# Designed miniproteins, single chains: the designs that were tried, part 47

Each design is a single chain, and the fold is of that chain. pLDDT is the mean over its residues in the fold that is shown.

## One batch from the design tools (miniprotein)

Design m1722
Fold by ESMFold2-Fast:
Structure m1722 (fold): chain A 100 residues (1-100)
Amino acid sequence: NAEELLKKGRQALNEGKYDEAIEYFEKAVELDPNNAQAWLNLAVAYLEKGEYDKAIEAARKAIEVDPSLRPLAYFILAEAYRKKGDVEKAEQYLAEALAS
């Protein structure tokens, strides 16, 4: 059940157990690739772990599945690009997230 995996992943994320959170969210998207919330949570877990390119891909996948998540996904994209040193892209995504 993807919903149960999302709960466990969110608990692991809150406890700073980023590898466990990633594992739960990866299983959630494997069970239901159309669960945009699972992709968004996976992006957050990758971002916290410092896996910025994977965070970007997961955030983009969340938007692809559910465009209504664009503002939340854009905050993740902004932070990932900021951490990579791409200040211009970070500012673009942050501005678009706030304009939503």
Scores: mean pLDDT 89

Design m1723
Fold by ESMFold2-Fast:
Structure m1723 (fold): chain A 75 residues (1-75)
Amino acid sequence: DGAVEQLRADIKALRELAEKIENEEARKKLLEAVKHAEEALEAYEAGDWEAAKAHLGKALELIKSVEEELAKLLE
């Protein structure tokens, strides 16, 4: 079950990244992404693949939004 281990590692990495982000708006979005990733993990462990996929998709969407916001700040 490398998927569960990988998702837990990704959640930890995202939380650590959020602590290093000075921009409050980007940090809030990244924490929202972490919440969706945690909900995806819970759904995955419960066997609800549709819910897991939906929450993971939302987490990835939020991460992309944060990347775009941070790119603007670093340029």
Scores: mean pLDDT 79

Design m1724
Fold by ESMFold2-Fast:
Structure m1724 (fold): chain A 107 residues (1-107)
Amino acid sequence: SLQEKLNQAQQLFNNGDYEGAKNTAAQILLEYFGEDFLADILNTEKEPFNEEEFSKLRNEAAKLAEEGDIRAQAIKILGDALVQLDQKEEAYRVYKVGLKQLKEELN
């Protein structure tokens, strides 16, 4: 089910349906990380935007996604879709909070 949702999110992104890709990838991450993850990416006061860190985190998400982790791939699709939708600050929080959560669960 989650692998099928991931494949759907990637196909939507590749077709330029960034809203569809965003919604599908967000559902995957909600199932893995729960409601606290969604609350944290919506909270602008806890994670203020940083341009240099944005580029670094985006590249790290892409690298981890290529290593085959479903959560990392979903983080990449959600963040990249938000960038395409001009929601760069929200994309920053997705990469930052998502990668932090992923690293904590892997260790």
Scores: mean pLDDT 83

Design m1725
Fold by ESMFold2-Fast:
Structure m1725 (fold): chain A 80 residues (1-80)
Amino acid sequence: SVDELIEKAREEVEKARQALAEGNYDEAIKHATEAFRLAFEAYRQATPEQRKKAIDVMNEAISVLKEALRKKREALAQQK
């Protein structure tokens, strides 16, 4: 169902945030990307009421993905 897709997307956002906090940028990127995919799939099937929830999770996933990419680039730039 759409609600199940949204909940799975939220779980993936939480995994992405946890990986990001641990400095595991590749895992953060992987989970944030999956979160966006699941939330977008939910959006496509969503009623008008569910659409806002799907969009909110899509925006959260994009935010975490951007932060993970930025921090990964920053970490690489600080290598000898």
Scores: mean pLDDT 86

Design m1726
Fold by ESMFold2-Fast:
Formats: sequence, C-alpha cells, structure tokens
Structure m1726 (fold): chain A 93 residues (1-93)
Amino acid sequence: MLSPEAIEHYRLGMRAFLEKRYEEAVEHFELALKAAPEPDPLILLYLGEAYFELEEYEKAIEYYQKAIELGSEIIKERAQHLLKEAQAKIAAA
C-alpha cells in the first residue's frame, strides 16, 4: 500500500505525463518510488514510458525490466511490449 506522500507524487506524475510534461513526470514518479516502502511496478512502468517519450531509451529499458521483474501479468505484458519498442529505437539509431 502506497503512503499518502507516494500517492500524491504518483498523481502529480500522472498529471504531468498526460499533459506531456515528461521531465516533470519523471521527477514525480521517482519521488513516488522513494516515498514507497517497496517499488510499485506500475510506477516503474510509467517511469519507463516517460523516459521513452524523452528519447532516453536505455533508461526506459532499465525501468521496463524492473516492471517485468516485479509486476503482475498485465504489467509484464505491457512492459515486454514497450521494451521491444525501446530496443527497436536504439537499433534504428
């Protein structure tokens, strides 16, 4: 269960992400992870997606791999799909 501080940073991160303020989304998601007693795989997934949108593909891959390690089947499927997309971006560079 997320702390109130972790929940607030997650909400602010999601707001920034939806408004395409990806650098702010990264900052809030990282703060949400630090405030949580255990890393939330959903926050790891969104942090990876924010890094992908910033074209930081190697960081996106790192967070997608963490989301796969810790996540439910639904999170794993999404993270595996996004990992392949990030790998394709690096290969096409």
Scores: mean pLDDT 84

Design m1727
Fold by ESMFold2-Fast:
Structure m1727 (fold): chain A 106 residues (1-106)
Amino acid sequence: MEEEFKELLRKAVGYVARGDAKKAIEYAEKALEVAPEEKRAEVLAVLALGYVQQGDAKKALEYARKGLELDPENAAAVGALALAYRQQGDEARAAELFARADELAA
């Protein structure tokens, strides 16, 4: 249900904002199960951010890339990809992606 989806996504985003990576991932996975097709990229971006917060750069890259395959202009997914590259030490790639995320979010 779309209302159930919105509540689960709201909780996932809230846990990302609080730095509670475990709950962010848990609620993002629940949101992904009930997500409308057009919202899957957004949920995958939140899931990637949860993995960034856990320090799991590999999973963060995987989920951010999946989100971008569905929506190449998703600012949150580009931002998550940038954070994952930064965690791997690729500061140059991270900087390019942060600039792109800022342009897409504005």
Scores: mean pLDDT 84

Design m1728
Fold by ESMFold2-Fast:
Structure m1728 (fold): chain A 75 residues (1-75)
Amino acid sequence: MGEAAARAVADGASPEAREAAEAAVRAGAPVTGDLLSPEQAASVGAAERAGGGGAPDAEGAAGAAAAGVLAARGA
């Protein structure tokens, strides 16, 4: 969470965009996991990483989430 806020600010986002990015990340989490248990969602994420280049660390996942939110803001 703190990393997403820091990334939004570092990317030149306004204070309003930073708060919107944090809210969007929190709101987005349950939507993607609604059909799967938290453990199943983790397994699916691992399998998708294996097919899509592989992200070895949690920091990679946090960066991707922050980038996705900022891209939506910029669209």
Scores: mean pLDDT 46

Design m1729
Fold by ESMFold2-Fast:
Structure m1729 (fold): chain A 96 residues (1-96)
Amino acid sequence: SELKKKAEEHKALGEAAEKAGDNESAAYHYNLAGNYYLQLGKYEEAKKLYEKAIELAPEDSPIRALSLFNLAQALKELGKDEEAEKYHAEAVKIAE
């Protein structure tokens, strides 16, 4: 499917950017790959990619806030409501 292809392409681009030391670009591509895995119902894979994006993104950056909101969504899909609320609250603090 096109979604699976885009998920794999952006994951590979994230890995390449990470190896090149371009952490912000890596965070962007990992977040986007996570979004495609989320659309595919692959919530655990989406979670891991959002976690990588958060790790690499600058602390108070828009991409970190976005990745935290998206992680919270993946955690809700996995039935982890308490963890989802925690990361949602962290994202809101950055977005202010």
Scores: mean pLDDT 89

Design m1730
Fold by ESMFold2-Fast:
Structure m1730 (fold): chain A 62 residues (1-62)
Amino acid sequence: MIDEKEVTLALGRMYAALGEKIKEKDPKEAAELYRKAAELFEEAGDLEAAAEARKKAEEAAA
């Protein structure tokens, strides 16, 4: 049985990947996707992944 936290981590990875895909064409949307990924990683307890996603959101928003 898949743990709910594992599903949340997978969802966070999906949002981060989507942000990477569109960051050159839509930096603002990419930043929002990275912020959502960071929130999901934090909910799942992966604070390091959350911190990295937040940094990518700041970079995309700049």
Scores: mean pLDDT 80

Design m1731
Fold by ESMFold2-Fast:
Structure m1731 (fold): chain A 80 residues (1-80)
Amino acid sequence: MTPEEVREQMERAAEHHLRERGDENTALGLRYAGEAAAKALEAGKVDEAARLANKATTAADKGKWEEMEKILKEAEKIRK
């Protein structure tokens, strides 16, 4: 799976949740999970990408925005 494919897949999931359920928090979380996974993959850190993606997706599903921000900061370090 490429970084672009991960972003697109998570964005489509987010839009689906908005259209079908109106869940804006889940939609936002899924978009951020996609960005975190994509950034880790862009850095070539496949194992870290998998761990970050799983944590980000779990935080998104539970609507834990603060935990999501911490995960994104870790993804930013990997990207850079």
Scores: mean pLDDT 69

Design m1732
Fold by ESMFold2-Fast:
Structure m1732 (fold): chain A 56 residues (1-56)
Amino acid sequence: SEEELKRALELGQRAIEVHQRLNRPDLAAEIQKLMEEAKKDPSKAEELIRKVDRLM
């Protein structure tokens, strides 16, 4: 749903901030890529959430 996508993107943005502070730009880039994919295809929102969960 639209709300799930918004929550997934917010979670992804927070994860990017965390990994940048931890000096892990590689992980931030992986999350950024999934965020762009989810914007084009909302069905990717769950994949984004799972990726963030694995990297946090």
Scores: mean pLDDT 79

Design m1733
Fold by ESMFold2-Fast:
Structure m1733 (fold): chain A 92 residues (1-92)
Amino acid sequence: SPALARIEELAREAQRLAVEAGKKAKEGNAEEAAKLLEEAARLLLEAARIAREGLGDAEAAAGLERQAELMRLAAELAKENPELAGELLLKL
C-alpha cells in the first residue's frame, strides 16, 4: 500500500540520519549530530501518524513513537557526551 511504502521510506531515512549523526558525533560535531537526530525523530513521528491515521495500526504507531523518543534522547546525549553517542549510534 502507498501508506506502508511511505512509512518504510521515512523509517529508512531516519536510520540514515542516525548513522550520519553517529559519524558527526565521533568527529566532535555535537551540534550537527543533535540536529540530524532531531530530524530523524521528526520523520519517525510522521511515520507514526501515517500508521495510526492511514492504517489504523496503533501498535506500529506506538513503536515508531518510542523510536522517535530514543532519537530525541540520543540528541541530548550527543550534546553532553558525543563520544558515547557516536559509539551507540554507529552500532545501528
Scores: mean pLDDT 89

Design m1734
Fold by ESMFold2-Fast:
Structure m1734 (fold): chain A 67 residues (1-67)
Amino acid sequence: STEEALRRARELLQKAFEAFNKGDYEKAIEYLDEAIEQLRKAHPDDPEAQRLLASVEKIKELLRKKL
């Protein structure tokens, strides 16, 4: 369900944030990739899922530039 996909994505984003704060950028990117996969399971017309997907992909690209 969309609600479950959003909940899983938020959990993974929290894990990505924790990894980033520890300086584990590669691990943070892995969690962001998992969050993207969860968001793709949400309904394609869900505004929250669309906004989160765009934000997560932008954050991932910014982190790649630091590696």
Scores: mean pLDDT 82

Design m1735
Fold by ESMFold2-Fast:
Structure m1735 (fold): chain A 89 residues (1-89)
Amino acid sequence: SKEAEEAKRLAEEALRLAMEALRALDEGDLERARRLLEEARRKADEAQRLLKRAKAEGADRKAILEAEIALGVAAVAIGVAETVLRIAE
């Protein structure tokens, strides 16, 4: 479904932002890392909402699974970056 495909796209964007936040943390730019993680969180939350809607509307099981995997990977990356940021305080 279009919603499951959009959820996957947003999850992949959230992962990219989380990876950029990790790079900012490595460079000592805590302010940039916070902004990137806030954006990654917003994208991941939107992806989760779209995925929930796609499931409720009976979207294709493969498309749902692909979006769930992408969102799971993004969630792990965000969690790692948030933990690194917390330690860097």
Scores: mean pLDDT 89

Design m1736
Fold by ESMFold2-Fast:
Formats: sequence, structure tokens, C-alpha cells
Structure m1736 (fold): chain A 97 residues (1-97)
Amino acid sequence: MSPAQQIALKAVSAAMVALASVVDIELGGDPEEARERTAEAVLDLAELAERAGASPELVERLREIAERIREAESNEELLELVKEAMRVAEEIVEELE
């Protein structure tokens, strides 16, 4: 599997964690725990991207998004941040190909 394919799969995994987190919050789960799980998934994506040779600017953007996810006050904000992380991951995949 190419580094680009590994990043793409990790991005999909992070998006799935975010969707599960939103569902958990809507069902009365702990929003802080859900946000932390989502932030960790984005940080894992950033770490993999850095090891794959992605530009430092794109890796830094993913880390910044993960920090903002921890501070998200609503499910809408959480989903917007995850969508931005997926866009950054797409740009990384294009850079590595």
C-alpha cells in the first residue's frame, strides 16, 4: 500500500470516529470524551502524514484542527472541523502522489 493510500484510509477512519462521536453525543454520551476520541484520530492522521513526508504546513494544520476539536462547543462545529481535516488529508494525498 502506498503512503497516499495509507493516509486516505486513516482519514476515512478518522471520519468514522467523528460520526460515531456525534451519535454518542446525541444519545446523551460524554461530549468531552467524544471530542477527545475525534481529536486523537486526527492527531494519528497528522503523525502518519508527517512520517509519509507530507509538507510541514499541512501536518501543522491537522494538529491545529485536532486542538480546535477538543474545544468544540457543538456537534455542528465538530463536524465542520472534521470536514476541514478531511480536506487537508485530500490535499496531502494529492501531494504524495
Scores: mean pLDDT 85

Design m1737
Fold by ESMFold2-Fast:
Structure m1737 (fold): chain A 85 residues (1-85)
Amino acid sequence: MSAEEILSSLSPEEIEQLLKHLQQLAAQLQKQVAADPDNALLKALLQKVQEIIDTLKKDPNNFSEIASLLLEAEALLQRYADAAA
């Protein structure tokens, strides 16, 4: 199942919960970037999370773009986690 298929199956309530979680994640990442301003992976991850939030607010039915951005953010998060281990 593609990320686009998963997103298109979400209810409006689930999309609202996703937006709330992404906003909380962005706030946490902003604090982490402020504590470690030279960390390129944290900056890239924050940028992707902000792009997802903006896309969801402007066009929540743009599942293809949102799915692509979510996959990119997941890959960056995994790279950050691997680098921290």
Scores: mean pLDDT 76

Design m1738
Fold by ESMFold2-Fast:
Structure m1738 (fold): chain A 67 residues (1-67)
Amino acid sequence: NAQQLYDEAVKNLVKGAKALGDGDYDTAIEYFKKALELAQQAGNTGLSTVAQNLIDEAEKKKKEAEK
């Protein structure tokens, strides 16, 4: 159901945030992308927006770290 998809999306956001804090941008992006997919399946627009913003931020930080 949508609640289970939401809960799984949140778990992936937490894992992504941990990876982002550790400087593991590739792993963070993978978890945030999974969270986005799950949030979209749940029909949760707010959570989808949060996940997309976190993907964008992690990709930006990765690009800055590659310089």
Scores: mean pLDDT 87

Design m1739
Fold by ESMFold2-Fast:
Structure m1739 (fold): chain A 62 residues (1-62)
Amino acid sequence: MSEEERERVERALAGAREVIAERDPVKLRVALHELQELLKTIEDPELRERVEEVIAELQALL
């Protein structure tokens, strides 16, 4: 796993968690789309699983 890829994913997940706390439907949809696009670029299976978990949480709130 690349340290740079991990740092990028961690920052994206932190941002998504902040949006989840706000519970704004527009921001939730934007965060969902951004994480789905990020998931397409991730090769590491552990990082992919973590992103998929947050995507599922965002989908549950929409």
Scores: mean pLDDT 81

Design m1740
Fold by ESMFold2-Fast:
Structure m1740 (fold): chain A 58 residues (1-58)
Amino acid sequence: GKEEAEELKKKIQKEIDLGVQSLKTATEITIAKQEKNEEEVEKLSKELDEINEKEKEL
């Protein structure tokens, strides 16, 4: 029904948003590693873990 379509749309959008954030964060971690910015790597790695936890809840 329309309700099920609305829920699926929201779920798909959330999955897309989380996937984009995951890729962005992984790229930023790679850049920070190349720049030898250990503080930024640690911060971004924690953010990536939080994104992965949210993806597992979907």
Scores: mean pLDDT 83

Design m1742
Fold by ESMFold2-Fast:
Structure m1742 (fold): chain A 55 residues (1-55)
Amino acid sequence: DELAQAEALLKQLEELLKKLEEEKDSIPESAAENQREFLERQIAEVRAQIAALKS
């Protein structure tokens, strides 16, 4: 199921973002910001895909 696969990917990306926020004080601020922006963009894309699949 394409929807189930997209939802599973969304959960994985959200977990990675949480882990990054928990560890951000242990990495350079610029690296943390770049990785956060990357993950946020990926999450937004997957959310858009899920919305399209539900419409």
Scores: mean pLDDT 82

Design m1743
Fold by ESMFold2-Fast:
Structure m1743 (fold): chain A 72 residues (1-72)
Amino acid sequence: MRREEILEHTRKAVEAHLAGDEEAFKEHLGKVLELLRELAERAEAGDEEARRELLEAAREGQEIIDEALAAA
């Protein structure tokens, strides 16, 4: 599922950022943006499941980022 893949790369991007690994951060962030774009294109085409996954990934991804930055 695209949502789970987005959240996994979001976690890895945050971990890389906190570790000071700019290269790994860029790689995982790039993957997140690619997958979000694919979901957004499908949602725009009328795919209601893609729209749901996009909104859920955005919400859960923001929670991961907020929690990690609050702990830093």
Scores: mean pLDDT 81

Design m1744
Fold by ESMFold2-Fast:
Structure m1744 (fold): chain A 63 residues (1-63)
Amino acid sequence: MSEEAKKLLEEAAEAIRAGDYARAGALLRQVHEKHGMSYSEVLEKLEEMGVPREDILRAFQHV
C-alpha cells in the first residue's frame, strides 16, 4: 500500500472516530478511485486499525 493511501485511511479512521462520516466517506472514495483499493480491502484495513465494522459501513453510505 502506498504511503499516500495509508495516510488517507488513517485520516478516514480519525474522521469515523470523530463521527464525521461524510468526511470519512469522501476520503474512502479517494482511496478507491485514486489508489485502486477495493472497498473490501479498505474495510479490512480499517478493521485492522481498530475501527468497528458497523462504523465503516456507515461511512460507506457517504461514498
Scores: mean pLDDT 83

Design m1745
Fold by ESMFold2-Fast:
Structure m1745 (fold): chain A 117 residues (1-117)
Amino acid sequence: SPLEEIKKLLEEALRLTERAIELVRELAEETGDPRLRRLAEELERLREELRELVEKIENEEDARRARELLGRIAALLGEAIVLAVELDAPEERIVRLAELQAGIGGLLVRIEELLAA
């Protein structure tokens, strides 16, 4: 069903989000920048909320709420990328974070397509 496919996409998004949070935490520790630390904490909070929502998805409205929450996660990762660039973080880490954000963006598009069908 579309809802079962959406759940699988959201589970993949949770895995990408966990990897991105680890990278943002590493950048926060290396730079000492409190903004990156706050972003990592907010991302962890949203990841836990998304995990709980994914387990409880029963209908299209639940799936839309999970998609909106994932959109907020993607936006915060965008903020982390901007900060990493401003702080002259290693290019390989900025690229990895951008790849994770792009992966989440692709999942958001696929979820929206399934919700529109």
Scores: mean pLDDT 90

Design m1746
Fold by ESMFold2-Fast:
Structure m1746 (fold): chain A 72 residues (1-72)
Amino acid sequence: KADELVKRGEEAYKAGDYETAAKYFEEAGKLYEEQGDNQKAAQAYANAGKAYFKAGDDEKADEAFARAERLA
């Protein structure tokens, strides 16, 4: 479930595994978007962007933030 992916993303982020955290948040965002929960999808994509930025993946961070902004 999307909520479980958010929790796993938060745990990975806290552990410093930013790439794994970003992937969990991105997957959660996709699931929320499929469910029509655009507010939760936007939040999940924003968290994915933050995690990608921390991982040094500026391109994926920008893509995730753009997707979050589109849904807000």
Scores: mean pLDDT 86

Design m1747
Fold by ESMFold2-Fast:
Structure m1747 (fold): chain A 75 residues (1-75)
Amino acid sequence: HMEDLKKIYEETRNRARELAEKLLKEGKSVQEIIDEVRRFADELAEKYAEETDIPPDLVRRAARFGAAEGVAEVL
């Protein structure tokens, strides 16, 4: 469902941005922020993939793309 992928992208983007902002304020390096957000996105993608009938690859792509965009807004 197209609408569900858009929601996954938007939710992951917003949450990744918030996480990146928090880690930046805590004095984490750029590499540490990227690694932490990547782990967060992968965990969130696995949860969504198990909860939906959408092909897992599409869910993972939406989540990872959203996370990358969220981090880019902070760094």
Scores: mean pLDDT 82

Design m1748
Fold by ESMFold2-Fast:
Structure m1748 (fold): chain A 61 residues (1-61)
Amino acid sequence: VKKPNKEFIREVGEKMIAAASPEARPEVRELLEKALNSKTAEEAQEYLQKMSDLVSRSQPP
């Protein structure tokens, strides 16, 4: 089982937080914390996908 790359997750997460609306940032930060606490790369990737989806929905059309 491959361990998640925490440096990569943190960097991507910080960029997603910056791209998110102010209202969505608390939820994006919570998902980033869950991704960083993931024990497998697969679990971390799932949380990163949820962050990406949340950021996309928080932006104006």
Scores: mean pLDDT 76

Design m1749
Fold by ESMFold2-Fast:
Structure m1749 (fold): chain A 58 residues (1-58)
Amino acid sequence: GPAAEAGAAAGRAAARAAGGDETQQKLGSIYGRNGGIVAGDVRGGVAAGGAATLSAAE
């Protein structure tokens, strides 16, 4: 659903912002999408993605 999609986007964006390569971005997207595989990474990704989403809304 939308929360899982937002988590995937946030995870990928966080990995990219951290200077991760395409593999890291893909892993971030997978973990974010599942919403619970790696709670720490998902939480971090959601926080970073939330800031990015707020900026995009402007």
Scores: mean pLDDT 56

Design m1750
Fold by ESMFold2-Fast:
Structure m1750 (fold): chain A 90 residues (1-90)
Amino acid sequence: VKESAELLIEIGKRLLAANPNSAQGWLYLGTGYLLLGKYEEAVKYFKKAIEIDPENPEAYYVLGLAYEKLGKTEEAQKYFEKADEIRKKR
């Protein structure tokens, strides 16, 4: 679990070193921090991914998971609904 989180963080950092506007880079970085239990940092990085690519349902879903882990149930529900809304458009 820790090794998987560290790998995702390394991949995210490499992507961001090549292109700081990589939504995928921010998503990998956020997911790594989520797996390490660093939920506030995960929220920050997922918001960066959404800022760059607002139509990615996966980014909203993992943002919802991070808010759920922080005990922010209303915020979590809002982002889960946004993820579902975007998926329905596809």
Scores: mean pLDDT 84

Design m1751
Fold by ESMFold2-Fast:
Structure m1751 (fold): chain A 60 residues (1-60)
Amino acid sequence: SAEEIERLKKDIKALEEKVAELEKKIPSLDEEDAEKAKKDIEYLRKSIEELKKRLKELEE
């Protein structure tokens, strides 16, 4: 549906912004916290790809 497409686009953008914020913070983090942030970024990127796949299926 059009509403689902709009929501997916919004969710993708929000996750991409979260990734950017985490990447920006990494240089100021302790090594242990930096590794955790990198792991979070990996998980977020995987989530973004799944949402993009769903969006493509809905938009054809």
Scores: mean pLDDT 84

Design m1752
Fold by ESMFold2-Fast:
Structure m1752 (fold): chain A 66 residues (1-66)
Amino acid sequence: SVEELKKKVEEYIKQLEELAERLRGTDPVAAAFAEREIQEVRNSYEEALKLPDEEAEKKFKEILSR
């Protein structure tokens, strides 16, 4: 369902945030890449939220395929 895909994207963003936080002290280059991924995923997620359910589902699947 759209709701389940939405939850998966939210969990993916949360996992990336935790990864970026961990990397900031040990690998700042990897942390910067993770932060960029977070921004790109969040932007796509916010755009998907504006779409009808069927189109949002497609966008969520695209995000999760990264």
Scores: mean pLDDT 83

Design m1753
Fold by ESMFold2-Fast:
Structure m1753 (fold): chain A 87 residues (1-87)
Amino acid sequence: VEEALEALKNGDYDKAIELAEEEVKRSGGQDVRAQALLAIAYARKGEIDKAEEWLTKAAEVLRQNPDDLDGAVYLLAAATELAIARS
């Protein structure tokens, strides 16, 4: 997650996607932060459909574990990025 976030900060969206995909794979699809980072990276690349898919997946995982405050913060950031990308 931290490496993917640093790649996003550096504007390296392809690297951010690769690193976040590895985190999702390691967690068996249960890492809300990694899924939210994928949504952010795809939104910044203008791939709105993929961003929406990952945001939806992250929201579903968070619904199953609502005490994940870090996941909630990342999900809110991803939702904001997608809203901006759609504007």
Scores: mean pLDDT 82

Design m1754
Fold by ESMFold2-Fast:
Structure m1754 (fold): chain A 62 residues (1-62)
Amino acid sequence: LSDQQLDIEVARVAVAVAKTIYKTSPDKEAAKRDLELYELVLKYVEEGVPIKDAIEKAKKEI
């Protein structure tokens, strides 16, 4: 199992959790920003960026 495949699976789980939080959160703006952040992280790890670098890069775009 490659590091990239592991990063992709971790990012997919984070997106799924963020979607669940968005459905239940009273603060929809914060939950939406977190969801957008993790969807962007997933995009970058699918492009081959390591998950730590993907998180930092996504934070700079949000």
Scores: mean pLDDT 80

Design m1755
Fold by ESMFold2-Fast:
Structure m1755 (fold): chain A 62 residues (1-62)
Amino acid sequence: DELIEKGKELFKKGEYEEAIKYYEKAIELDPNNKEAYKNRGLAYGKLGRYYEYAKDIEKAKE
């Protein structure tokens, strides 16, 4: 998924808010994309947004 890969690139650069935007686009295209929820959650965690982190990690749980 190109959107998730772009988000991961931004995450590696510390651009967590921009990474979240790409993960949000991936979720918009596929609401069952567990990888997008997991990566968005991790980015929320880096920003100290633990409520959003917990919600996304729960959705990504297998």
Scores: mean pLDDT 86

Design m1756
Fold by ESMFold2-Fast:
Structure m1756 (fold): chain A 75 residues (1-75)
Amino acid sequence: MKEEEAQKLLKEGEEAYKAGDLDKAIELYAKAAQLGEGKLKAEALKNLGKVYKDQGREERAEVLYKEAEEVEKKS
């Protein structure tokens, strides 16, 4: 199921982020957001935005946070 795969990718992304592998965290969170729906997609988008903010990519992070808000409102 896509939701189950998205949840697994989200967890793997969190592990990569904790390990300091920001590029891997971005890849995994992006895949989680692509496969997930509703709250799970919003969570993946927020985590992706946080990684970009940590890299100093403020504009990209802001776009992702707004996208997450839109997903939450629709759910």
Scores: mean pLDDT 83

Design m1757
Fold by ESMFold2-Fast:
Structure m1757 (fold): chain A 94 residues (1-94)
Amino acid sequence: MVEELRRRMEELARRAEELVRRAREDPERREEYLEEAGRLSREMHELERKAGELERKENPELEKKREEVSREVAEKIRKVGEEIEKELQERKEK
């Protein structure tokens, strides 16, 4: 569901990591690299918020699916009970 946003966040994270490493290796451009890394960090936070909103929107669907599964299990148990009663009656007298 959030695969595209996750992929983007990973890409930005790699870029930010590279910029931080470059800031350590090149003191003259340190501020430039750190500033750019800061921009990428802000973009990542925006993507995280969007991903969080999508996940929250998915949560109601997951709750419904869990309820459906519980209902299916209950129905299956009930059906087995009915089959047992039917077999019991058949066994008693055909």
Scores: mean pLDDT 61

